# Ledger of designs, part 60: designed miniproteins, single chains

Each design is a single chain, and the fold is of that chain. pLDDT is the mean over its residues in the fold that is shown.

## One batch from the design tools (miniprotein)

Design m2072
Fold by ESMFold2-Fast:
Structure m2072 (fold): chain A 74 residues (1-74)
Amino acid sequence: MKISEWSEEEKEKALETLEEHVRRLLRNQGYTDEQIEAALENFRKRFEELFEKSKDNPEGDEVLQNIVDIVKES
């Protein structure tokens, strides 16, 4: 199942889950709430851009999957 084929609802849920995971990881690394929120804003923008690019570019699915895997493993 390719991430670019996900519905808007599925993408929103995935983004929320990833944001929660990233927030916890950064907090465990000693970042402040302000730094975490700034990082999450940039992460969200990049994630949304990758979803749009994946619709036209099959390689975008691999990049998205790698980002998801890195966030889940970290």
Scores: mean pLDDT 68

Design m2073
Fold by ESMFold2-Fast:
Structure m2073 (fold): chain A 80 residues (1-80)
Amino acid sequence: KSLKSILIDALEELKKKLSNSTEEILDIIDDGLKKVKEASTDDKAKDIFGETINKVNSVSAAEEKDIIKSIVEKLMEKLS
């Protein structure tokens, strides 16, 4: 699997786990997914992913932040 594909899968899993969350959070994830898919390089996709995670975290409650952390930790294990 490409890095870009792994990042897309992580954002889609995050969206699924946060499906009952605010419209603001879901819109941020959807925007991030679109931008990662359009990224011309793996480095750009990685930067967009990081920005998307930071943006979602900034508007998330504690419970949602725990879900985000869990997904990022699983992603980091998969990339190791």
Scores: mean pLDDT 84

Design m2074
Fold by ESMFold2-Fast:
Structure m2074 (fold): chain A 65 residues (1-65)
Amino acid sequence: MEEKKKEILEEAKKKLSEVAPGDSKAASQVYKEAEEKAREAGLSEEEIKEVLKEIEDMAIRQINA
């Protein structure tokens, strides 16, 4: 479980780094892909929320340096 969550987070981080600042549609696609992969991996709803929150936090940090 932890290893799979880490893999999803690293992939999302890489994709977010290539998203143009302010491109909410591209950022939404990254979230959707991460959510879908987490569900396919059998993560609970709570674990999926944790993954999505970390992706959101990463996106905020990237914008704010």
Scores: mean pLDDT 74

Design m2075
Fold by ESMFold2-Fast:
Structure m2075 (fold): chain A 120 residues (1-120)
Amino acid sequence: MDELFKKVDELTKQFLAQVAELIERYRDDPDALLAEITALIKQFADQIADLVKKYTKGKSVEEVKAILEKITGRVVTQFGMELYDLGKKYNLPEEVVERMLETLQEILYDKAKEILDEKS
């Protein structure tokens, strides 16, 4: 399990670096920023889902749920912290920051539900 969390942390670090680059590039175009961030979040969620599926073969639904809750909580916290720091730095509208965070939460929730439904 430590290997799964290590790989998730490595992917999350790369994801947050890409988020920072997109915010710097699209800070003056909120619609383009939201579109690019949404695409990046979907790609990231797929990568996390692939890792979870690989490392949870033979695990119970209850064990997979606990793992997904830990991963999503960690990712949401790190993304939220990065967004508020970058939002302050680039003077992003609060509504744009909140929508990016909501998009991550929704996509990760949907992926977690999909994984759990496939195990049932």
Scores: mean pLDDT 87

Design m2076
Fold by ESMFold2-Fast:
Structure m2076 (fold): chain A 67 residues (1-67)
Amino acid sequence: ATDAELDAGVLDVALAVEIWTAKYGSEEDKKEAIKRLEEIRKQADALGFTPLSERAKEEIEKIKKEL
């Protein structure tokens, strides 16, 4: 595995954790998840992981609709 593959795996796990937190958490947990997902999106975009960046963006929009 390359460093980029390792980074992608770490971001994918982080994305899954924040999606879970937003789905089952409080309103404050949802707000915190949005902040963390924005960081994940920015990092994925910087590394060229476009599908991961787009997924993070979609999940952020879903959470925002629930607030």
Scores: mean pLDDT 80

Design m2077
Fold by ESMFold2-Fast:
Structure m2077 (fold): chain A 63 residues (1-63)
Amino acid sequence: MQEREMQRRWTRKQLEEAKADPEEFRKIKALLQKLEEAVGENLAIEYMNMYLESIREAKEAAA
């Protein structure tokens, strides 16, 4: 239970950071919304966290 709440807070933080790039923010927000509709909120949070982690790793590798 607590772990899922932490994942939700982490997802929100990552989305807030994405606001610095309006195009990326729009894409990430749309993806999260689609995931919530397809698999429900809990799985959408898990998938979004994996996706955001993947993006972070890719940016870190490119830097």
Scores: mean pLDDT 67

Design m2078
Fold by ESMFold2-Fast:
Structure m2078 (fold): chain A 98 residues (1-98)
Amino acid sequence: MVEEYVKKAIEYLVKGGIPKEEAEERIKRIIEEAEKAGLDRELVAKALYYLAKAQLTGDKEYIEKALELAREIAKQLGLEEEAEKEIEAIREKIEAKL
């Protein structure tokens, strides 16, 4: 399942206008940093998938899913306060595209 989420996240980033090589490098970097931080690889891959899909589609369901997963990741890192500011910034950027 991790590989499916990674593949789909890259597909949605490319559809959103990011070159394939850049999308692949971004996803790879985030997954590697997450593994170094001791995060669940599947949780991070799933979050990237919903975030990329939300950014492309503007669908509120995928936006809320992406934000929920982002909060869970932040909680595992002990960065809840810092992540809340980042989550608000992401929500504002997505709303600006809608």
Scores: mean pLDDT 75

Design m2079
Fold by ESMFold2-Fast:
Structure m2079 (fold): chain A 107 residues (1-107)
Amino acid sequence: DLREEQRRRLGLSEETFEKVERAVEAAARMAELIETLPPEVQERVEALLEEMERRIEAAGLKPEVIERETERLIRALKELVPDRPELVEYVRVIGEALVAVSRERAA
C-alpha cells in the first residue's frame, strides 16, 4: 500500500496523515480559487499568506502560533473576500493539519 508506506515515511499517525491528505486537496482548491480573483485582490491574498508563513516560521512552527496566525488570516480574508467563504474553509483545513503535524513532532 503506497499510502501506508508514505505515511510511515513521514512518521505520522493515521489521523494526522488523513488531515494532511485533506489539507493537500484544500491547498490545490485554494490555489485554483485565488487564480480566479482580480489581480489586485490576488496580490493582497498572497501577501497575507506570505505574512502568515513568515510569522509561523519565525516562531519555529509552534502549534499555538499556527492556531493564532490561522485565525488572523481567516479574519483578514473574511474582510477582503467576503464573497468567497470557501477560501476561509480551505485555510481552516490547512491550519488544522499544520497544528496536528506540529503537535506530533513536539511529542
Scores: mean pLDDT 83

Design m2080
Fold by ESMFold2-Fast:
Structure m2080 (fold): chain A 64 residues (1-64)
Amino acid sequence: SDVIRRNIMADTGLTEEQIDELLAMVRAGASDEELIAAIRRLSSRPLSDAEARGVIAALRQMAA
């Protein structure tokens, strides 16, 4: 979990609090489209669809 969290932060510029918010969305059953929109809104840089989907996969691994 710590390694995955650190990698998301390094790649996206997301804070720990923002990652916790995204994890809450995953656990609440948010769709991929909702998660992509949230990740893009919170990220400090533009993300491609592939990069955003990679973050979703990492978040789901953390939530499991």
Scores: mean pLDDT 83

Design m2081
Fold by ESMFold2-Fast:
Structure m2081 (fold): chain A 68 residues (1-68)
Amino acid sequence: MEETTKRLAEILPGLSEDRIRNLVQQAKNNGIPLEELVEEAERLAAEGHSDEQTYLAISVFIGEKAAK
C-alpha cells in the first residue's frame, strides 16, 4: 500500500504524490492487483515513455480492466 505508492513514485518521479496515490486508489476501486499496476508502469517506462504518457496509459489500462 505505502510500499506500492513508493515504488510507483520511483518509476514515475515526474508525477506528484497525489497523482500516484490516485492511480493506486483507482486500481483498488476496480479490483486490479497493485503488483499489475507496478508492472505496467515499469513496462511503459522501460519502453521510453514519459512519466505523463505512462500515467495516461495506466489510466486507460485501469479503465480497460474495469470494463472486463
Scores: mean pLDDT 79

Design m2082
Fold by ESMFold2-Fast:
Structure m2082 (fold): chain A 100 residues (1-100)
Amino acid sequence: AVARLERARALLREALSQDPEAAIALVEQATKEAVHTLLEVISRLTDEQARAELEALIARIAELTREAVRLLEQGRDPTPVIEELLAVLERAIDLVRELE
């Protein structure tokens, strides 16, 4: 799980240096992989608190992804939103490491 989330984080960092069309594809790919990985972790959890925390992170990833894509489609700077998305992924990685 951690290795897949680290890969998603790397794809998001790459998005910051790409043109808008490539950046959208990288953001969507990274966040899809992150959400799928976190849902797989949740499916194996019996701890209701940890499950709720991961579900909240998934919801935040979805919200920030929509905003980043919207900004990119409008030709606006997505950097602050992608940086927040990177911070959410870092929190998800830390939490998954605690659960392993």
Scores: mean pLDDT 85

Design m2083
Fold by ESMFold2-Fast:
Structure m2083 (fold): chain A 67 residues (1-67)
Amino acid sequence: MDAEAAAEAARAVAEANPAIPEVAKQGLIDSGRAGDGAAVLAGAGELLRLGLMTPEQAERVRRAALS
């Protein structure tokens, strides 16, 4: 329900993670700009599945969505 918090967390993670390819990073940022927290969380899940995001980074996004 905290779409704004989830979007902000995803953007911060994307900006802080140079290991994320530009195409994946752009998808996360675009979802954040749209204010679509569900899409932001889905994008973070895809990055986890591809091994481009750590479990700790994913937990950070989830915590922001819950706060």
Scores: mean pLDDT 67

Design m2084
Fold by ESMFold2-Fast:
Structure m2084 (fold): chain A 98 residues (1-98)
Amino acid sequence: MEGALEGGKKGYEAGLRGAREGTPEAAREAAREIVEAGREGAEGAGTKKGKFLAETGGGMGAVASGSGAASGTPEAASTGAESGGEAALKGGEAAAGL
């Protein structure tokens, strides 16, 4: 299977776990996992453009989850983690399409 897509899916799963837990701590943990998943997806990408898209998706996802955590509310943490996972998945899918 394509490493970029697998990285995106891993980031998405991390975001969903953070959203289900619904705590700022879980959203911060999801942000870390999303960054790591984006990096792994970039390593699996066969093109320079694919690497950029996978890294960008993971980075944007981490920012979304981290921002939710920083807000200090369970609602913001859940929303941020979910959005972060979706960004990582989109980046991985876009990278896999190259």
Scores: mean pLDDT 80

Design m2085
Fold by ESMFold2-Fast:
Structure m2085 (fold): chain A 86 residues (1-86)
Amino acid sequence: EEEEKEKLYKEAKEIAESQGNKFALRLIDRIYEVGTLEQLKELLEALKEHKDDGVLMTIIAANAYIDALRRQGKTDLEALDEVLKL
């Protein structure tokens, strides 16, 4: 399912790029690296619903990245620190 994961990633990036949301774009890049196929599907669906709200788009992407990092064993504060470095 590597091809499907990459396809979802590219679609999510296109939504963030269409809004000029550089921070959401960086978050999506990180979610692709550490997230699951299911998390990318959920992310893309949420981004499609809120594509016209840059603040909510950023919150959605940040939460998805935090969830992916927590799944990898990071604490909430460590995950938040990784978001703030972007």
Scores: mean pLDDT 82

Design m2086
Fold by ESMFold2-Fast:
Structure m2086 (fold): chain A 91 residues (1-91)
Amino acid sequence: DLVYAPEERAALQALLDAFAPRQRALLEQIAAQEEPAEELLLELFALTEAARRAVEENLSLEEFEALLEELLADREGVRERFEKLLEEEKK
């Protein structure tokens, strides 16, 4: 079931190579703070949302980067979606 064509594997690898270093840097900054700055949490959420949508919508690396820039430019929109997600997860 997890058999990937070479082209599909290359696309997923390119996405991971773009995503993973940024996620690691944000997680390290968050972990270094006793109380993480909200802006770092929102940036991590935006990055994760962009990556999830890229996988779900089969976006290219360029489309993923464009989506991430759009999400980061709309900081208030990212916050609203983050708050909604937290409310949906609560019992």
Scores: mean pLDDT 73

Design m2087
Fold by ESMFold2-Fast:
Structure m2087 (fold): chain A 83 residues (1-83)
Amino acid sequence: SAEDIREELKKKIIDIVTKHGLLSEQEVNELLDNNDFEALVEKIRAKAAEKGLPPEQVDSILEEIKKLLDEYYRRLKALEKAA
């Protein structure tokens, strides 16, 4: 279902962001529950800058999140076509 795909997206984003120590699981859940991907990206950039992470590492993290979003939308479209 679309809800299952959404929950899988949340878990994968939480895993990436918490692995890099940028945001807590709670912070990610709050942002994703509002579908505010722009605010999520902004918070990741801000926290990475505060921690002094190289720009190349930040770009790599954001590219991984972008791939997850692209996969999420691809899977939603596949469900639409199957109906």
Scores: mean pLDDT 79

Design m2088
Fold by ESMFold2-Fast:
Structure m2088 (fold): chain A 77 residues (1-77)
Amino acid sequence: KIKVNSKIKVVFGEGEAGENEIRLEGNPDEIKVVSPNGEATVPVKDGEASISVFTKKPGKIKLYAGDKLLGEFEVVE
């Protein structure tokens, strides 16, 4: 689970996901983060993207590469 006011690291490729880390397949140049508070585009650098989850309320966050849904995650207090 992802907490409000936290940071999440998204890693693309092979390897073990650590704490507050999400491992996904693909090699996008950027990802789109859709949250209850709006949308943001985050660049992928060296196979990694860092997302600051500063939402005012719990809900769901969705990660996209272009129009493809990569994952959906619950944000809790």
Scores: mean pLDDT 71

Design m2089
Fold by ESMFold2-Fast:
Structure m2089 (fold): chain A 73 residues (1-73)
Amino acid sequence: TLEQLVNAAKAVEDAALAVPGVTRAEVRIRADGSLAVDIWAESEEAARAAERAAKQTAAKHGLKVEVRVTLVP
């Protein structure tokens, strides 16, 4: 349902932002019902941790997520 997609998107965003060194996360629900998340991180280690957290959280909701990471200098 749309409500389940919105709840999953928020959970993915919250999970990414909970990672130390992540400065920003933006989640989008795509037309096919999958998720996309853009993550801004201060280090490669924070970026990888956030990508893992986002993917694991999406998987718990039965959803696929495409992750894009930008390193903040």
Scores: mean pLDDT 86

Design m2090
Fold by ESMFold2-Fast:
Structure m2090 (fold): chain A 95 residues (1-95)
Amino acid sequence: GMEATIERARALAAEGQKDEYEGASLNMQAALMLAQAVRDNSGLPLEQKKRAQEAAREAGDNAVALANKQSPIAGERAERAKERLLAEIDEIIAA
């Protein structure tokens, strides 16, 4: 279910905070997992989709922050990926 996916994604994001090398990637994977769950489960209650959206935003923000510590180019790439994933979730919620 969506709640289990949110918990799994948050666990993945938290694991990313333990490893500076893979932290940005793990947080972006968490955001992608949440976006995919919203896409695959578009018929779920709005509040569950909003919770997934909030968790995806948090993971995306963490990915951008960690990527910026690596390089400006990595940060820009992460920000663009975050924007695309959040826009996808927004479109599904708006539908």
Scores: mean pLDDT 82

Design m2091
Fold by ESMFold2-Fast:
Structure m2091 (fold): chain A 87 residues (1-87)
Amino acid sequence: MEEEELEEAVELLLKFIDYNKGKPREEQVDDLATAIIVLEEKYGKEKTDEVIERLKARMTPEQQQILDEAVKRAPELKERLEKLKKG
């Protein structure tokens, strides 16, 4: 992933979080968890973790809580999706 793609991913996720701020918290967490899974599939875990760290630096405490919940939910959701693909 190029540096420019990293910056674009951070900006896109910030816009996505802002767009979804009117939704229920659980829906915001699920939507962000899905976005994290998509990034990890496209760019790999290491680059996705870098995007997440850059996001945290630019977020409010409330947004950081939503991100932390999404990060915890993403591995569980990914595991379920992988089982569906193989079953």
Scores: mean pLDDT 78

Design m2092
Fold by ESMFold2-Fast:
Formats: structure tokens, C-alpha cells, sequence
Structure m2092 (fold): chain A 73 residues (1-73)
């Protein structure tokens, strides 16, 4: 027994990896629409929730880039 728990653990790990890749794509501004759709599918978010998450990630990435620009001066 416990095969279901082993499968669930593996699926959770794969899901976490896919979420990480999607977050990185949004942060880097690459394939943002595909990344947000993937997050929506994996987390079961509504379109509104997915759009809010995208805005939060992009705003955080923008602030980080502004800090890097200031240090480059």
C-alpha cells in the first residue's frame, strides 16, 4: 500500500518545479502569458486571481530592477 502517497509526493514535486519555472518566466518577462496560464492550471486559480498574481510578481521584479539600476550608477 501507500502507492497513492508516493504518486502524490512525486506529483507535488513536479508541480512545485513547474510553478518555479512559471514564476521565473514571469520575473524575467519571458512567456508571461503561458506562465500565468500554467500557474492558473496548477493552483486552480480563477482568471482574476491569476491576473492579480501576475501583477504582484511583475511589480516585485520591477522594484528589484530599479534597485539594480540605482546600484549601477
Amino acid sequence: MEREREEERRRAEERAEELGQAYMNIINGKNVEEAIERIKELKGLSQEEAEKLREQIQEAAKKNREVDEERAK
Scores: mean pLDDT 73

Design m2093
Fold by ESMFold2-Fast:
Structure m2093 (fold): chain A 92 residues (1-92)
Amino acid sequence: DFLKKLEEEIKKVVEMFEREGHGEAAELLRRETERLLEEIEKMSVEERKAELERLRAELRALADATDPLEIARGAALNAAGQYIVYLLEQEK
């Protein structure tokens, strides 16, 4: 259950943001992770490969982020990237 482990890791990060008083970051992480994983499931193999490169570029742009909302965005993009890699490895 790769998805279950991924969801548990995201839940820990969401709870961390909530404990630190960053409720908007916690909500962004939850919503964007759900949205991205759902969109990825609808993609072809070629679309998933293109999306992985797009996510990597956006993650590089967020590497020095100190704003909680940007850190939350980065966490959601990282989760999406991990899911794409997992799906590509499951293709035969």
Scores: mean pLDDT 86

Design m2094
Fold by ESMFold2-Fast:
Structure m2094 (fold): chain A 70 residues (1-70)
Amino acid sequence: MTTKELIEETIKELEKRGDKELVELLKELEDEPYAGVVQVKLAKKLGLETKSDEEIEKWKAELEKKLAEA
């Protein structure tokens, strides 16, 4: 799974949940031309450093936790 694919799946999930603010934020990051910048911005918001596919899977799990709490 790539960062862009993860963001696309996350946007779809957030749209189903009705969290429009996070959807708008992630759509801006999806349009970002540099995947590394997207990873850094999302990792900073989640307190997680993402560098590989394994870290992206961890980031997805942490994002799901944050969405459940928010």
Scores: mean pLDDT 59

Design m2095
Fold by ESMFold2-Fast:
Structure m2095 (fold): chain A 68 residues (1-68)
Amino acid sequence: PTVRYTVSFGDDPSRGPSYREYVLTFTTLDGTPTVERSRTLMDGRDPESREAALRDVRRLAEWLGARV
């Protein structure tokens, strides 16, 4: 694919115990990052919250025109 995305999960305790930041990175075929976006898609640390966040990321990537 011309563009791909990855999702990274992390905690930010400075913003509260349930804060979770998700990073969406778009790259070209040569692996060079083209754009990086981060946002909170779901507050939580459990697997169900992460699964829902991944669905939201996929929807966002489709909206932005990226391949998923």
Scores: mean pLDDT 51

Design m2096
Fold by ESMFold2-Fast:
Structure m2096 (fold): chain A 68 residues (1-68)
Amino acid sequence: ADAVIAEARALLAELERALAAGDRERAHQLMTKLQSLATAAYLHGDRAVAERAGALARRFAETFGESF
């Protein structure tokens, strides 16, 4: 559980950097990997990780005009 949550948090940080850099391809790859980890984090009671993942998915859609 802890390892999955730690990996999700690391991916969230990388995704925030990719979005800030305008790196659409990197952001998309990170979002795909994060979906499973965000679900696992939510099920383990770490709603903050899951909620931040959802907010970044919305930011991806707003930034690149693409639904994720």
Scores: mean pLDDT 72

Design m2097
Fold by ESMFold2-Fast:
Structure m2097 (fold): chain A 115 residues (1-115)
Amino acid sequence: SSLERVLKEIEDVIKLVQEATRNIENGEELAAKAREQTQETAERARRVADELRSDADGLERLARAFGELYGTLVTALETSRDRFSEEANENLRSAAETALETQNYLRRRADEARS
């Protein structure tokens, strides 16, 4: 399903962010890729939300997955900030903002679907 595809894409981005924290030499490239993939996945999630409509459980699952991505990005920033380049930190901050905004959007859609 479209939902399962987006959930898998979120898991792949989480793994990419975790790889960036383990491989600081490639951290700039991995952080840039994480930002790009977070943006693309967020856009797909918004389209999937339109397909889900009144499926509050599906919307909530998607919101939780973006919450996990946000948590992973915040942890990476907190634990590896001093080891990342300024550009890598900026890309991870941008990805975190996109993940949080998307989580909040999906939570609102889920609440509307329950009413």
Scores: mean pLDDT 88

Design m2098
Fold by ESMFold2-Fast:
Structure m2098 (fold): chain A 86 residues (1-86)
Amino acid sequence: SVSELEKKLGEALFNQDLEEFEKLLPELDERSLTMVLDFLETGVLDLDYALKVLDLLEEYIKKNPSKFSKEVQERLKKLREKLLAQ
């Protein structure tokens, strides 16, 4: 089942609501970050919006590096490279 956090994150991403997405960042964990990256990888969102979401995620992870696996951090970096190549 989708958690309340995952539902709110999905709604913020779908509506391209950067302010709401940023407010949810402190609640982010490995599972919810993975879900956000899965959504960004679909390519459904505007490129400019997707890059802004990645910028917010990178800043949050930089401040909280022990909270997330090296694998998910590398995935985020590779996703940015993939999006910029499109």
Scores: mean pLDDT 85

Design m2099
Fold by ESMFold2-Fast:
Structure m2099 (fold): chain A 73 residues (1-73)
Amino acid sequence: SLQEEFDKLGEEVLKAFESGDENALRKAVGKLYDFALEKGVDPEKVFDLIQRILNAKSVEEVKKALEELRKAL
């Protein structure tokens, strides 16, 4: 399902964020960005939420951005 595909991508983003590997995080958020755009989410909203993930200081901030994006699907 759409939600299962999103949840898999979200888990990749969370894992990359927790790893501290900036290259892994950029790759994971890139996949999430492409997925959200293909599913018709507003490009400005996707860009804002991806920037929130990239600039997040805690896993809780990443989870909040992911939850907002999931609701936009």
Scores: mean pLDDT 87

Design m2100
Fold by ESMFold2-Fast:
Structure m2100 (fold): chain A 85 residues (1-85)
Amino acid sequence: MEEKEKQKYLDEEILITHISLTMSPTVDEVKEITIGSLDKLVEKGMTEKQIKDFMEDVIKTARKKGKEFEEAVKEVVEEYLKKLE
């Protein structure tokens, strides 16, 4: 039951993020962009804790700066890749 509640919370956060962006991508595009970016970070040795921190930073960047989700993901990925070098 708790796992279903966590999934519902994540789905609600994704929906809120999508609604908050004027020219936002679809939910499917959000998932695709996130997965593709995570592959690069994991290859650089990113830990599970850093993946969680990454997702929080992406959401904060998109909301705080009023950026498109894809632009926010690219900005945060660049910051994390520099830290992993």
Scores: mean pLDDT 63

Design m2101
Fold by ESMFold2-Fast:
Structure m2101 (fold): chain A 90 residues (1-90)
Amino acid sequence: VTAECKAEGKTVTIVIEGEDAKEIGNLTKMELLARGYRCSLDYKGNTTFITAEGITAKEAAEILKRALERLGYECTVEVEGDVATVTCTK
């Protein structure tokens, strides 16, 4: 599973590709909502898109990592400016 969190202004877009993308997206959305962030979730084929407001790309990636870890994945997060990449193995 690979995912990318990209910050543009006050909005972060999270793109999740691979196995369990819908379940990972739902867990990530629940965690974002629990922390008080506004977010929306869209599906396109086997890819899940989440947009969240008022969060950093790094924070979004850490929340995504926690959702993936709940599904038994082990993840690494790499941050390059406004982009955070999450790479996971099971």
Scores: mean pLDDT 81

Design m2102
Fold by ESMFold2-Fast:
Structure m2102 (fold): chain A 87 residues (1-87)
Amino acid sequence: MILDVKNEKGELLTQVELPFEAKEFPKVEIPIYKKKMTVSATIIQKDGKAVEVTLDLDIEKKTITDNQGNVHKADLKVGDKIIIEPA
């Protein structure tokens, strides 16, 4: 599945591809309060199994690293809020 990573204005910062299909994904809003932080979300797969997905944010490098180790460019700032939702 594809996740959209957006800022508070609804502007798309990047997209993250997950190697599985989800039955549901909760919309997640995350305040950026430090230069490096890890975000975790629980996703329910189509078979009903729960999987924890992690995203590593690096504000100085302006990157998001997904749970498969793929690095995505994202213009992130401390004090901003990001929104993660299904594409």
Scores: mean pLDDT 78

Design m2103
Fold by ESMFold2-Fast:
Structure m2103 (fold): chain A 70 residues (1-70)
Amino acid sequence: PSAAVQALRPVVLAETRRWLREGKPHLGYPAVADEARREAAVAALDAALETVTSESQIQGVVMAVLDRFR
């Protein structure tokens, strides 16, 4: 992964954890009540971010994880 992707990684993981916990109902994403499921989603995202080579891929990877775990 690029240095820019690595710098954004902790922010992306923290925001995704918050979205999973709180939901974004106005965007159609319900809250995920199960903490273990939220942490599994964050772990899957963290692993996927290791394969990302540019910042432009980050949104797609986040959306794929949210789709899989919602």
Scores: mean pLDDT 76

Design m2104
Fold by ESMFold2-Fast:
Structure m2104 (fold): chain A 59 residues (1-59)
Amino acid sequence: SAAREELEERFKKAVEEQVEKIRAEIARNREDQALVDRLLRILSILRGQPVEVIRAELA
């Protein structure tokens, strides 16, 4: 249904927006290793990829 497809697309865009916000937060707080590690784990869950892969992409 069009309504379901529209909702799914909006949800997908919202998730991508949050991913970008978290990436920006990591960039701003590189000195806070504990915070960076926590945010990387959140990104790993949201992207469905290992933390090591996410970390490499941000380098």
Scores: mean pLDDT 81

Design m2105
Fold by ESMFold2-Fast:
Structure m2105 (fold): chain A 92 residues (1-92)
Amino acid sequence: AEALREEALRHLLLGGLALSQGDLETAAEHYEKARELAEAAGDRRLLAAALNMLGTVYAKMGDNEKAAAAYQEALALDPSNTEAAANLAKVK
């Protein structure tokens, strides 16, 4: 559904704003909502983007294990996600 994709994109933007302000908790909430909406929309690339952003939040929180898992899932959904690949290499 187009509305689900639009809401997911909105949450990715809001998560990015929270992340830029150092609000990791708010960023994680928005990226998790984006993940749920992208999954409901069946948009694999958008789901991969949300998982990559969640991985980035986990890495900033010091949870490299959760970060690695999120980046691996993002790459499984979108193997062309070069950011997820680079991020995974940094937390291994």
Scores: mean pLDDT 87

Design m2106
Fold by ESMFold2-Fast:
Structure m2106 (fold): chain A 62 residues (1-62)
Amino acid sequence: MMKEFEEIAMKLAEEILKKNGKIDSEDIQRITDKLVELGASPIEARIIAAQAAQKVLEEAYK
């Protein structure tokens, strides 16, 4: 379950970065809201969204 939400969050973060060139706190909140809509708990969704955004930004830098 958590792994599937991580994959979805990573894809959303990648799309945001590709379109906007950045991921801000509003974008992280939008990813969080989407994960909650898909059945994630609010706490887990927030953690997953923040971690996915961070990983995507780090991979783009490397």
Scores: mean pLDDT 80

